# Designed miniproteins, single chains, part 98

Each design is a single chain, and the fold is of that chain. pLDDT is the mean over its residues in the fold that is shown.

## One batch from the design tools (miniprotein)

Design m3401
Fold by ESMFold2-Fast:
Structure m3401 (fold): chain A 66 residues (1-66)
Amino acid sequence: AQQAVLAALKKAGEKGASAREIAEMLGTSQSAVSKVLNELVKQGLAEKRKDGKRTIYRLTEAGKAA
């Protein structure tokens, strides 16, 4: 699960992706993806930003190397 989310974030690149977009890409629930994304943020492998009323996730330099 974590590797699939990392791969999806690498595909999204500098633009990043929302939990909903990643969930649609992976064919799973937004809740499951959000949990994995929060773990990646806690580990310093991803960062989250507010884009209006949406939250966008993007890989850190450490996450890009993982």
Scores: mean pLDDT 78

Design m3402
Fold by ESMFold2-Fast:
Structure m3402 (fold): chain A 81 residues (1-81)
Amino acid sequence: SELNKLKAEIQKKIDELLGKMVEAIRNGDEEAYEQARAELDSFADEAIEKYKDNPELVEFIKGLKALADRVLEAERERRKA
């Protein structure tokens, strides 16, 4: 379905940005992290606004962002140990 294709495209973009942030954390590159974080936040906020009349898509995007935040926190904790 078109909805499933759109979800897959959104997930792919968020996964790409999450990968950049994870790599930045591992490399200690705070500038690269801040740039990728800003791009993720902008992408997610724009997508939520664009699809605000579709609650399933809004909740899906919010869920992906929350999952990304959990992954990033776990990666930062591993780096501190």
Scores: mean pLDDT 87

Design m3403
Fold by ESMFold2-Fast:
Structure m3403 (fold): chain A 65 residues (1-65)
Amino acid sequence: SAEELVREYKQRLEQLVAEKASISEISRTLVEINEELRAKGVPEEQRQALISYGVELIQQLDAEE
């Protein structure tokens, strides 16, 4: 289901942050996730919510210098 896919990709984003992936790697992964979810028919509202979450994670990492 769409909800399961969103949960899996959210966990993937959290894993990247835990592994200290660069902001560039996380940003690229967000673009790839959005394209994959769109291709799999996930509604725009759910895709946007996940992308917004990823952007917040990037902003937190950038602020920590």
Scores: mean pLDDT 80

Design m3404
Fold by ESMFold2-Fast:
Structure m3404 (fold): chain A 122 residues (1-122)
Amino acid sequence: MRAEAAERVRELARRQVEAIRETIAAEGARQAAANPEQADLIRAGAETLGNAASGYLLKAADLGIDQGVEAAERELQKALDFLRSMGKDPALAAVAEAGLEQVRRAGEDLIRALREAYERVE
């Protein structure tokens, strides 16, 4: 992959991480307001989910650049599996669902960007 194409993929991943964190934090705040007795647990869970989802997405971008599209797809699947697992806690179900939807969309865009970047390599 060309250096310029790799940098574009990393820039996309950085923007996607911001959107994921904002989405998870917004849902976490909404759920905490609706559940005052669990508000601290929901906020802490939202921060954990946002950090984990962001880490998986950034790693998927790096693995996709270095090892190919399939490596990125495997890392994105780990993110989805983590979010589904955390969503089994009723207090975090809505936050995890919001994160899962955002990661699915971001992952599809990231895989598309990686495929386009590889198509331009001789």
Scores: mean pLDDT 87

Design m3405
Fold by ESMFold2-Fast:
Structure m3405 (fold): chain A 89 residues (1-89)
Amino acid sequence: SKADRREAVLLEAEVSVHMMSVIISIKTKSDPDYQKKLLERALKVIEEALKRLEALLAQETDPETQAFLRRSIEVLQEMKEYLLELKEK
């Protein structure tokens, strides 16, 4: 449904805000412990967003909206991998 698509967009926006907080903290050379807390918070937000998108996908009957939700899940999984790479650097 259009409501499920809007929910997916809002979840991606929420994740993006937390991603930007991590990136800004790195670029401004913030305290390492603070950077770690922001990164761990961003990872938790992504995990909760992924759970929500999977729940929406499980109840969605429209094939076009199902495809949209699957793509949103892929995007958030890619963002999660990026944050995990930042943790190693």
Scores: mean pLDDT 86

Design m3406
Fold by ESMFold2-Fast:
Structure m3406 (fold): chain A 67 residues (1-67)
Amino acid sequence: HMEQLQQATQRSLELAPQIALEDPAPDMTPEEMRRQAEQRTQDWLSTLPPEEQQQAQQDLQLSRQSQ
């Protein structure tokens, strides 16, 4: 039970920066959303090992470039 919840929580945390980017507050400016998303992305990246940080950062940059 708890092991499955921990795995689901970890994966949710890994996707959290993307989810936060998809949750725009109506009263928030695009610039504020960008700063908030960047801060949360940095916080998430800092929790990953260096190898995974580089790959995740590249994936995020590619996603932003495609927009």
Scores: mean pLDDT 61

Design m3407
Fold by ESMFold2-Fast:
Structure m3407 (fold): chain A 104 residues (1-104)
Amino acid sequence: SLEKDIEYLLAAQQIIFGARELKKWAEENLDPETAEEVIKLLDEFIKKVRDAAKNKSVEEFINTVKELTDEFKKRVEEIAPELKEQVDIFKANVDELIERVKKA
């Protein structure tokens, strides 16, 4: 449906926006070496989300984003535990966006 396609595209854009906000937080609050590692993970995450949004069905996109978000959270918490609160908020927002796509 058109409504589902719109929610899908909006979810992809909002997930990418959230990842960019995390990049900014890391740059401003972490030591340069740790910030570089977190930013690299976020850039890879953004690239994979963007690629999934272009090339995958809605269902495949949802599964890909869930998997990428869980892997990202685990890796970031290991290298930058100071980011735990921000990453928890990011994951909650991603989960909410996925539910909106499913309901559309």
Scores: mean pLDDT 85

Design m3408
Fold by ESMFold2-Fast:
Structure m3408 (fold): chain A 81 residues (1-81)
Amino acid sequence: GIKLALEFGEPGVIALITHGKPEMSIITAGGNVELLEQALEKLGKENVKYVIVGKDNTKVKELAEKHGIKPIESSKAEKEI
């Protein structure tokens, strides 16, 4: 289930791993942190286990950490999940 999220590695593409089903939701932020924040509010940030991000997407990593969610680079997600 996670493999498709790990392979895109694009800075503007994010996967949210949730504690429920579906266990993963993929969103495209295009570097837009406001879209990610809206997605977290719709899912409930406490239901999101991980945010998988592409390399060099620092603003998305910072937003995930601000909400207490662990950001994981797509290249490392298989080792961390």
Scores: mean pLDDT 58

Design m3409
Fold by ESMFold2-Fast:
Structure m3409 (fold): chain A 100 residues (1-100)
Amino acid sequence: SIDDLIDELIEALVNNDEEKAKEVMAELRAALRTLSEDEVLAAAKRLLDRILENAKNIPSELQEEAMLSLLAEVSALLSPAAVARFTAYVQEVGRQIRAL
């Protein structure tokens, strides 16, 4: 399931396993392409929430790479209005991470 892929990605990021994180992110991108716009947005927000929850345990470079990769991939799958909403959510999560 997509939530299983999110769990695997967070585990790879926490373990500083850059290669595994890239592999799981590729699988997550493929899975997201099979979903509706609302499901993509909801899943992407859940992943961002999980990154925020684990931010102190994930190297900052891997956090940035994962968030930027997610923003790029999800933006390609969403309408312009949904992209604006998602971008605002990414910016808010980024602000909260910087405050940690």
Scores: mean pLDDT 85

Design m3410
Fold by ESMFold2-Fast:
Structure m3410 (fold): chain A 72 residues (1-72)
Amino acid sequence: SMEELRRELSERAREALKNKDLEEMQEVISEALKLGLELDPALREAALALLESSNLNGDHEEVIDIIVESAK
């Protein structure tokens, strides 16, 4: 169900944030956007902070832009 999927994605996002797992965070955000699910604003801000901190080591601008765009 959509409720179960939303809960699963939220838990995966929190787990990725705790582990600073950029790859998992990107995947969770991409899946949420693909399904039209909104992330909690606090999780969205945390995800942005994690992605920005990792931008020194990789090309993550596209994912950051998608998150920013969905916040408008």
Scores: mean pLDDT 66

Design m3411
Fold by ESMFold2-Fast:
Structure m3411 (fold): chain A 79 residues (1-79)
Amino acid sequence: SLEKELAELEAKLKEIQAEREKEEERWLAEVARRHNITDLEGQRKRRQQLDEKAEKAYKEEKAKDPQGTIERLKEVLAG
């Protein structure tokens, strides 16, 4: 079913994203340390708000076009 295929792709994407987020956190910590960036908490809050908006948009897109969402996830995982 489309729902099963979508769930499997979402699980793979989450695993890849978790690893990418760990690397990004290490990189951001290093950059902040080198450049004395003081508004890290503010930037993290802004990123969280963007992530929440993206999640809402994704859920709406998935509901309207599950097949197109599957194809887009396959492209993201391939890139």
Scores: mean pLDDT 74

Design m3412
Fold by ESMFold2-Fast:
Structure m3412 (fold): chain A 84 residues (1-84)
Amino acid sequence: MSPLEQQAEEDARRAEEFAERYKELSKNLTKENLPEAIGYKIAAIGSAWGAWLQYRKTGSEVAREAAERAVEALKEAGINTELP
């Protein structure tokens, strides 16, 4: 696996983790946890963009699968975003 493919996998893993954290917090959203929830949402989106950009740079199947997993994690968490 190339360094860029490793980066795509790492970005996808982070997107999945941050999206899951946002999903957990969004079940009982309060004034107190809203900043944390927004932070995880932004981090999940940024990480998914990272995986997708590595796919665009490499054309690699590994990077494509990582980007697709990241997008799916965002959708499952209720995060609607369009990748560039």
Scores: mean pLDDT 83

Design m3413
Fold by ESMFold2-Fast:
Structure m3413 (fold): chain A 82 residues (1-82)
Amino acid sequence: KTKVTIKRETFPSRAAAEAAADEILKDYEILERKTYTDSEGNEVTLRKGKKGNKEIYVSIRVAAGAPADAPAELITVEIEKE
């Protein structure tokens, strides 16, 4: 069976969200980094990581053109193969 866990959290700044993402990813091998614009015009920075039988996708979403101190959403998707 495959276990999928999704978490969403709002941080007061992009820097705070990036620090939280770094803590989540500290034990993961980073396979991919990409930045894209979503369907709502938000800037999304995605990191894909792997650790053993676990894959993780950590996304930081900010409004387009937002200042560095604007709130950021952190979305974590963890996939574990059992």
Scores: mean pLDDT 81

Design m3414
Fold by ESMFold2-Fast:
Structure m3414 (fold): chain A 82 residues (1-82)
Amino acid sequence: MMSNLEIAKKILEEAKKLLEEAKKDESVPEIMVEAFEAFVKGLEELIDLAKKLGENHPLVIQGVETAKELLEYLKKKYEEAK
């Protein structure tokens, strides 16, 4: 079973790949790249929070669930921007 910390790290890897793809695509609006950069930074802060509070802290659990939803939303927006 994947821990919440492992799930957060997986989301961060996917978000970083999405950001690198968006940066290479000149047709993607700058605001979209900025949104992906903000998401990557937020995920890094969530992982740091999980290390400080523990991966089963309510704020960490809620942050991971929100991050899953945001990743799917950003993937959809990126596909629409192509």
Scores: mean pLDDT 83

Design m3415
Fold by ESMFold2-Fast:
Structure m3415 (fold): chain A 86 residues (1-86)
Amino acid sequence: MEKAIKIAEEIAKKFRERGWFESAEIAEKVKELLKEIKDEEILELLAISLEKVLENIDKMSKEHALQVLKDILEEVEKIVKKEKEE
């Protein structure tokens, strides 16, 4: 839990430093949704995915970063919805 949230916060910070405010807002939404996930294994997998984004952030265009975060947000929303349905 804590690791995934910290990585999402660092991603949001780096996007704000670049002036990519829409991407930073989406990263903050991902961070808040991560707090709703109770499955530790899913949180560990999400932490790995987010760490990969953080490592490649300097290689991304603004448009690519926005799309990657939108894709991550959609996946995290699906996970939260599935946990609430079970």
Scores: mean pLDDT 82

Design m3416
Fold by ESMFold2-Fast:
Structure m3416 (fold): chain A 64 residues (1-64)
Amino acid sequence: GHALERLLTRLVIEGKISAEQAEELYRRLTEARARGASRAELVAILEPYVSRADAEALADAVLA
């Protein structure tokens, strides 16, 4: 969604993740949501890549 794309783009600009990681995360988070993943599961997907605060913000953007 628009909010998820904007947050991922911001993380790339800030140097926190690569553009390749942003594309992979967008796909993984969108597929997980389509399968009914919980907020906790979305945060767990994000934990290796971003801070907890960014993970929670991204998870909330996926669920909005």
Scores: mean pLDDT 85

Design m3417
Fold by ESMFold2-Fast:
Structure m3417 (fold): chain A 72 residues (1-72)
Amino acid sequence: AEEKTEEIVALGAEAVELAQENGDGDLADQIVALSDQALELLKQDPNSLEAEILLGMLNLNVGVLRLVKENE
């Protein structure tokens, strides 16, 4: 449970930084909202499937943003 919380925080921070570097403040705000929602769900239920889905979405978003940064 704590490991997943740390992963969400780290991924959210990286995604926000990458989105801001690309000049996409709206995307950064959306990523913050997704991270906060995932963390809240995980605090209520450490085995939440919804939190796991949101973590998967964060991982996908970070992966996409990393590719965009590499191709700038």
Scores: mean pLDDT 77

Design m3418
Fold by ESMFold2-Fast:
Structure m3418 (fold): chain A 71 residues (1-71)
Amino acid sequence: DVEEGLRVLDEYERLLKDPRPVPQSVIDQVRKDLEPYRKLARERLRRLGYPEEQFTLESYRDVLREIERER
């Protein structure tokens, strides 16, 4: 579910911006949970002709929102 992917992406960005120290194992788990949605977003960006150098967390979020709107 793409909606779940957006939630995981938001959680990942929150962890990266958290001023408190976060255990690496927690970051690794969220990154693992994000992987299927990251693959989906990269596939869509490649199909749209974007170069891989422009693949950012923000571009992933934008693509996942677009896929959610298409449902």
Scores: mean pLDDT 77

Design m3419
Fold by ESMFold2-Fast:
Structure m3419 (fold): chain A 86 residues (1-86)
Amino acid sequence: MEELIEEILEALRNKDVEALRNADISGFSPELREEIIAAYNNLSFSLQAVKEGLISQEELDELIEREIERIRELFEREKEERERLA
């Protein structure tokens, strides 16, 4: 699980839409899956927007960093909650 989340975050950082599309997210919580799917969709739209000149590469990088932060925070929160209940 931890290795898989790092692969997903690395794919986001690298703007690797194919790696994100092919990632097996079935082992994650419904909330974390929704955030990952949202990040994939946002990345796809934002890459198109950069190509069309609607947003800058800097704005895309800022969006990706915010999405990485949200996913990491949710994963760490869920991990801590599991460890506390175990």
Scores: mean pLDDT 80

Design m3420
Fold by ESMFold2-Fast:
Structure m3420 (fold): chain A 98 residues (1-98)
Amino acid sequence: SIEELIKEIKEYAEELSKSPDRESQALARSLKNTIDIAEALLKQGSEEARERAKRILEQMLNIAKKHLQYLNMSPEEKEAERERKKKELEAALKKFLG
């Protein structure tokens, strides 16, 4: 449910807030902002607003889960993930620019 997604995101935000890196701190802030947006949409009471809230919460939860997985990786796995992400960003940028 959306209420369960909000609870999960709150837990991830709290965990990431304890991490010393700036990326985790920024993501924790983004997660909290997303909860505020989702709660505002839920107060609107429309089905469309509820569906939108669910989509943004699911997207942010996936980002949070992926980031926590990265933080728990070995040095070798982190290097491989950084290289993979770099290639994905370069491919996305190339597609966007041409």
Scores: mean pLDDT 82

Design m3421
Fold by ESMFold2-Fast:
Formats: sequence, C-alpha cells, structure tokens
Structure m3421 (fold): chain A 98 residues (1-98)
Amino acid sequence: SLIEESFEYAYKRVKEHLKKAGLSTKPLDDFYEEHKEKLLKLSKEEAIEYMRELEKKYGKLAENAKNIDEELEYWQRAALAKLTAEALENPELLKKPI
C-alpha cells in the first residue's frame, strides 16, 4: 500500500543518515514499530494528519529537551513522521529519493 511504502521509505532514509553519522537508531526503530499497525489501518488523509500531529508533538519535545540525547530521540521521531507525511502528499518521492 502507499501508506506502507511511504512509512518504509521514510524509515530507511532517516536510518541510513543516522548510521552514517554513527548514531543510535533505537528511537527510530521503536517509533517505526510502535506506529506501523495503527498507521496501516488509516486512510491516506488520516495517515497524513496523524503523522503531522506526531511531527508537531515530537518537534516541540525536541525544542524543550533537557539534554542532547533526549533532543536526538525526539528529533528522530519527528523526522520519520515528517518524511512519511511528505511521501504520502507526494508519492513521486518514492520513485526518486533525492
């Protein structure tokens, strides 16, 4: 499905960048696993709204983080949510990642 492909695309893109930077991917992996089942039950429009709400939530948590580890954790979650919503809004991103 478009939702599954978009979520997988976003996950792989963020995970690749984190691995190249030598950073932990655990917060990203946890977010992917936690939200996959719910996301796949939504319509395209509901999935976009859900991901945009999570982007906003984790973005605010990152801005108010007490230390760099919390900031990085929340940033990873916000980035995955953002890229998923963008891929759903523009499926051409699935054909040409950059």
Scores: mean pLDDT 85

Design m3422
Fold by ESMFold2-Fast:
Structure m3422 (fold): chain A 98 residues (1-98)
Amino acid sequence: SRDEEMIEKVREAARLAGLDERSIEEVLAGFREGLGLTPEQVLERAEVALREGRLHYARGLIARLLAEKGASIEELAEVLNMDREGLEELVRELRKEL
């Protein structure tokens, strides 16, 4: 399915980013959760996750929106390596595109 293709793309991006298996599963948990949500709900949940220090989960939520926009594996890997401050700025920019 399209969802399975996107999940595999994000898994490949996380491996390219050098994440361990535990971190990859946390990213994929956020990604899978985001598949059932609107873009506004994904951004709201990502903001909460960043405040709570759930960095890999937040990366997965953000990756969900970028994958829908056609982001490459390399672009997703870059985002999966962003620190919290970079992710907070990216969330602000994505919110302006709603």
Scores: mean pLDDT 88

Design m3423
Fold by ESMFold2-Fast:
Structure m3423 (fold): chain A 75 residues (1-75)
Amino acid sequence: SLSETLLTKLEKLLLETTDPVKRAKIQEAIGYVKAGELDLAEEILNELALSGNKQATDILNEIGVNDIKQAVEKV
């Protein structure tokens, strides 16, 4: 499922991140995924990607988490 995929990717990103501010944001996103608040988790990932976090951008691209996410994933 999207939640399971997103959770796995976020937990891997957290393990690869040492910056405390970025870790806090990733932990927030993980909390939102666990709560079923996928839109809020996606918002945090988008914020990280826009701030230059390449790994967050890669996660968004890989699972199709964006404004056309389901259509992009199918194509």
Scores: mean pLDDT 72

Design m3424
Fold by ESMFold2-Fast:
Structure m3424 (fold): chain A 91 residues (1-91)
Amino acid sequence: MIDPSPPTPEQVEAARRVAERLKEEVGVDIPENLTEGQLAGLAAALDAVRGGPIRNEDGTVRELPEAKSYEEAADRLFELTLPGIKAAREA
């Protein structure tokens, strides 16, 4: 794994936006002051959903369309993670 550079201001802003939406939607108290490790993890997840191959639940593989901005990637990451987070919180 490549030694991760610190996330860009755009990635940090997008990561904070995802955290705020998760707090609102799932009602969990997600701290506004994310640690550097948490921000780096969210930035890596944003990069993962920015574009590239992904496996669907149906077992098919398709490429995600490239996001034009990290804000769009943040919205995409939120939509992809929300069902799993809700399931984990209810389990």
Scores: mean pLDDT 62

Design m3425
Fold by ESMFold2-Fast:
Structure m3425 (fold): chain A 92 residues (1-92)
Amino acid sequence: MEPIELAERAIELARRAIETGDPDLTRRAAELVLRSSMELLKIAETKEDILRAIGLAISAIGLIIDTERGRPDPEAVLRLAEEVLELAKELG
């Protein structure tokens, strides 16, 4: 799946997580953000873009861990998904 498609799906799931309070949707959205960031790492050519993709992946991992610990933050996942989408548009 293209990184843009992964990020757009993450945004959709994060918005639904905000509406419903469902921690499973929050976790699934964060996992899609991580997957999109990892795909961006494969195509990033500059040190700046590589570090941006790594930072997004680390932030996504943190949000997955927080969800597993009973502290889901779907609004933070939405913001991160939007940042991943912008990087994906810049690199695609």
Scores: mean pLDDT 89

Design m3426
Fold by ESMFold2-Fast:
Structure m3426 (fold): chain A 84 residues (1-84)
Amino acid sequence: GSMEKEQQLKQELEDLIRRLRQLLAEFRASGPAEAPAIFAELARVAERLQDLIKEGEKYSSLGPLIQEARDLLEEVSREVLERS
């Protein structure tokens, strides 16, 4: 039901936020040879996170996680532009 879906979305949001933070740290630490592969994975995870944000917006309980995810996506966008 909707409660099970909400719990699943919460877990998936938490997992992707954790993964995106890890990839962002790796991207910041990476040299020119490693950066393209990490960037490709960052883009993939960011796209999936954006999809989950859209699904999760109807659940008020997920508001803080969605805001954290949005803030992190903005941080990723800034880092990508800085290294372009």
Scores: mean pLDDT 87

Design m3427
Fold by ESMFold2-Fast:
Structure m3427 (fold): chain A 67 residues (1-67)
Amino acid sequence: SEAAKIEEVRRRLEELLAATEDPLERRAIRLQLEGNLARLEGAPQERIDAIEEEGRRLAAELEERRR
């Protein structure tokens, strides 16, 4: 079921969040959660694309910080 898929995705990402201490890494994981939930809930493609674009910007920020 759709609800079961959403719960599975949430559970996996929450486990990853629990293993992650860095605030920026946690923010990146939360964006991944939002994107996956939006896809599972049938959100418009524009919404999904916007979340993915935010994720790419955050990934670039994390790379610059880890120089």
Scores: mean pLDDT 78

Design m3428
Fold by ESMFold2-Fast:
Structure m3428 (fold): chain A 91 residues (1-91)
Amino acid sequence: SMERVEELLKKSKEKRKEAWDKLQNALDAGVGTERGLELSREAYELAKEAVKLAQEAIKIDPDNDNAHGALSAARTVLDMAEATLKEGEAM
C-alpha cells in the first residue's frame, strides 16, 4: 500500500540521518580511536538498515522516485560508513 511505502521511506530517512550523525561523531572522535570505531560500527549498521528499508519500499512500488532517491542517499551513507570503519580498523 502507499501508506506502507511512506512508512518505510520515513524509517529509512530516520535511520540514514542517525547513521550520518554517528559517522560525523566518529570522524570528530578520530576514526582509529576506540570511540571512533564504536561510532563507525553503529553508523554502518544503521546505514545497512536504511538501505534495507528503501529496498523494501522499491519492492512494493518499483517506479517510486522517492524510494529510489532514498536508496541512493542510504547507499551513499553506507559507503562512507564502511570506508570509515575500514580506515579505522587499519590503524
Scores: mean pLDDT 91

Design m3429
Fold by ESMFold2-Fast:
Structure m3429 (fold): chain A 77 residues (1-77)
Amino acid sequence: SAEALREQLRARAVELLEKRTDLSPETVTKIGEQLNLPEAVVEELKRKAKEVERSHDLQVLDEITDELTAAMRALLG
């Protein structure tokens, strides 16, 4: 029963980490270590966190490009 409870808690922790999009790869690693998650699970969550970080950087670049395009249109029109 104690072993089954530990497995349930790990499964819930993994589910919660997968649903969080606001965690950095470093934070995911630290939480994984504290919860004694398998290395394979930590690496997969870390990969997902890096993908989210990449998407955020691309979105910021798109927003800056749109603002510059609008400013150039105002200057040329």
Scores: mean pLDDT 62

Design m3430
Fold by ESMFold2-Fast:
Structure m3430 (fold): chain A 85 residues (1-85)
Amino acid sequence: SENEKYIKKAKEEIDKLVEEARRFAERHGSPLAQRAYDALQRLADAVKEELEKNPNATKEQIDEKLDTLRSAFEAARRLVEERLA
């Protein structure tokens, strides 16, 4: 279905966010960066499970979850950068 394709694409975007966060944590090499990455990975896994449990979620609802996750990743990146400066 169109919705299944949209969820699959959303999960692929989440995987990209996790990979970017992993590379960021590796570059910084700090325990804070590693803990932030671990927390973001767990959050990403939870969002993917939510998308799988809700196959009838609207595109708007899916986009809102992705935007919230992107905001969390950006906030964590800024926190690590501020703390390590």
Scores: mean pLDDT 83

Design m3431
Fold by ESMFold2-Fast:
Structure m3431 (fold): chain A 91 residues (1-91)
Amino acid sequence: DELRRLLEAGGEVLRELALAGGLSEETAERGAEAMVEALYAKLIEGDHERAQEILEEHRAEIEALLAAARAAVAADPALRERALAREEAAV
């Protein structure tokens, strides 16, 4: 439960950065949720097959999320600091 909350907080940080990078709210949410579920399945449940299935189904949203987040950080490193502070508050 605590580990799931940490993964969800990390997903929220990526979602916030992707939104700042110009990604749509819908795509950012889908990508972040897919990453959290895949990481939870792999790292917590040990279900590598399910993790791979989620990553393959949502590859486009995940790649868009990560690309937008990287672009936002490259343009304004302060966005990363704000997102990380929000994640810290969630812990």
Scores: mean pLDDT 77

Design m3432
Fold by ESMFold2-Fast:
Structure m3432 (fold): chain A 114 residues (1-114)
Amino acid sequence: MELLDKIDELYKKKDLEGLKELLEEAKKKLKEKVPVLSDETIDEMVEKIREYYETEEGLDEVETEYRVAYTLLVLLYKIEELGDAAAVMLSAFETLKLEETEDIEKLKEIVKKK
C-alpha cells in the first residue's frame, strides 16, 4: 500500500527512472512472497504486461512503466489481503497466457495441496 502512494507521485513528475526503480522493488517483494518463482518467470510476466500496454494500448514509456509497476503492486496487495500468493499468481499467469514453466507447475501443486 505504501508503494501505491509513491507510484502516483512518480507518475505525476514523469519520473521514468523512479518508476523503473519502484518496479524493481515490487519484483523483489513479489519474489519474497512467492519464492518458488524464478527471476525468469517474474521477468516474463513483467514483459507480457509491458508489451500489452505499449503495443495494444499504445502508451508512451512513462505511462507503460507506471501501468506495469501499478499492476505488480495490485498483485502484492491481493496477496496480502487474500493470504494465498500461489492462487493470485496462477490467476495472473493464466490472464497473461504465460508459457507453462516448472515454476508455474510448482505453484499449481501448492494450490492443490491447500
Scores: mean pLDDT 76

Design m3433
Fold by ESMFold2-Fast:
Structure m3433 (fold): chain A 89 residues (1-89)
Amino acid sequence: RARELAERAFDAYAAGDWEAAERADREFAAFLAEALAAGDRAAVAEALEALGELYERLARLLEERGADPADVEAFRAMAEAYRRAAEAL
């Protein structure tokens, strides 16, 4: 499920559908919160890995499209934060 959520979020961002992208981000946050509340470390790790991959892919997409370097760096920072969180588990 986490990877399916990440793929839908990527598709929304790639299409420039910011409303759908924000909804996907909130759905992902809810999934992660549920996994954390359940103590499901495997689901938490999968979600954090999927988020790290998603934000890295988004940073590359933004860079390819000539977006503001600050936006690209912000997405890379998010990718790194999620990767570090997954490694801490």
Scores: mean pLDDT 80

Design m3434
Fold by ESMFold2-Fast:
Structure m3434 (fold): chain A 70 residues (1-70)
Amino acid sequence: SKREEAERVGEQMAIGYGASPESARKGAKLAVEYLEKGDEKGALEAMKKAGLSPEAAEAVLRAVRGALEA
C-alpha cells in the first residue's frame, strides 16, 4: 500500500542518516501518521522525540511526503 511504501522509504532514509532500526521504524510510522493529517511540524517534533536527529527527521519528512504524494 502507499502507506506501507512511505513507511519503508522513511525507515530507509532514517537508517541512512544513522538512526537505529528501532528509532527509524518508529520515526517513519510517526511521519506518515502526522503527514496524513497535514501536520508537518507535528511530524518533525514526533520524530525527534522518537530519537531521530534533526537532520534525519527532516530527510524522513521529505522522503515520506514524496512517497505519499506519488
Scores: mean pLDDT 86

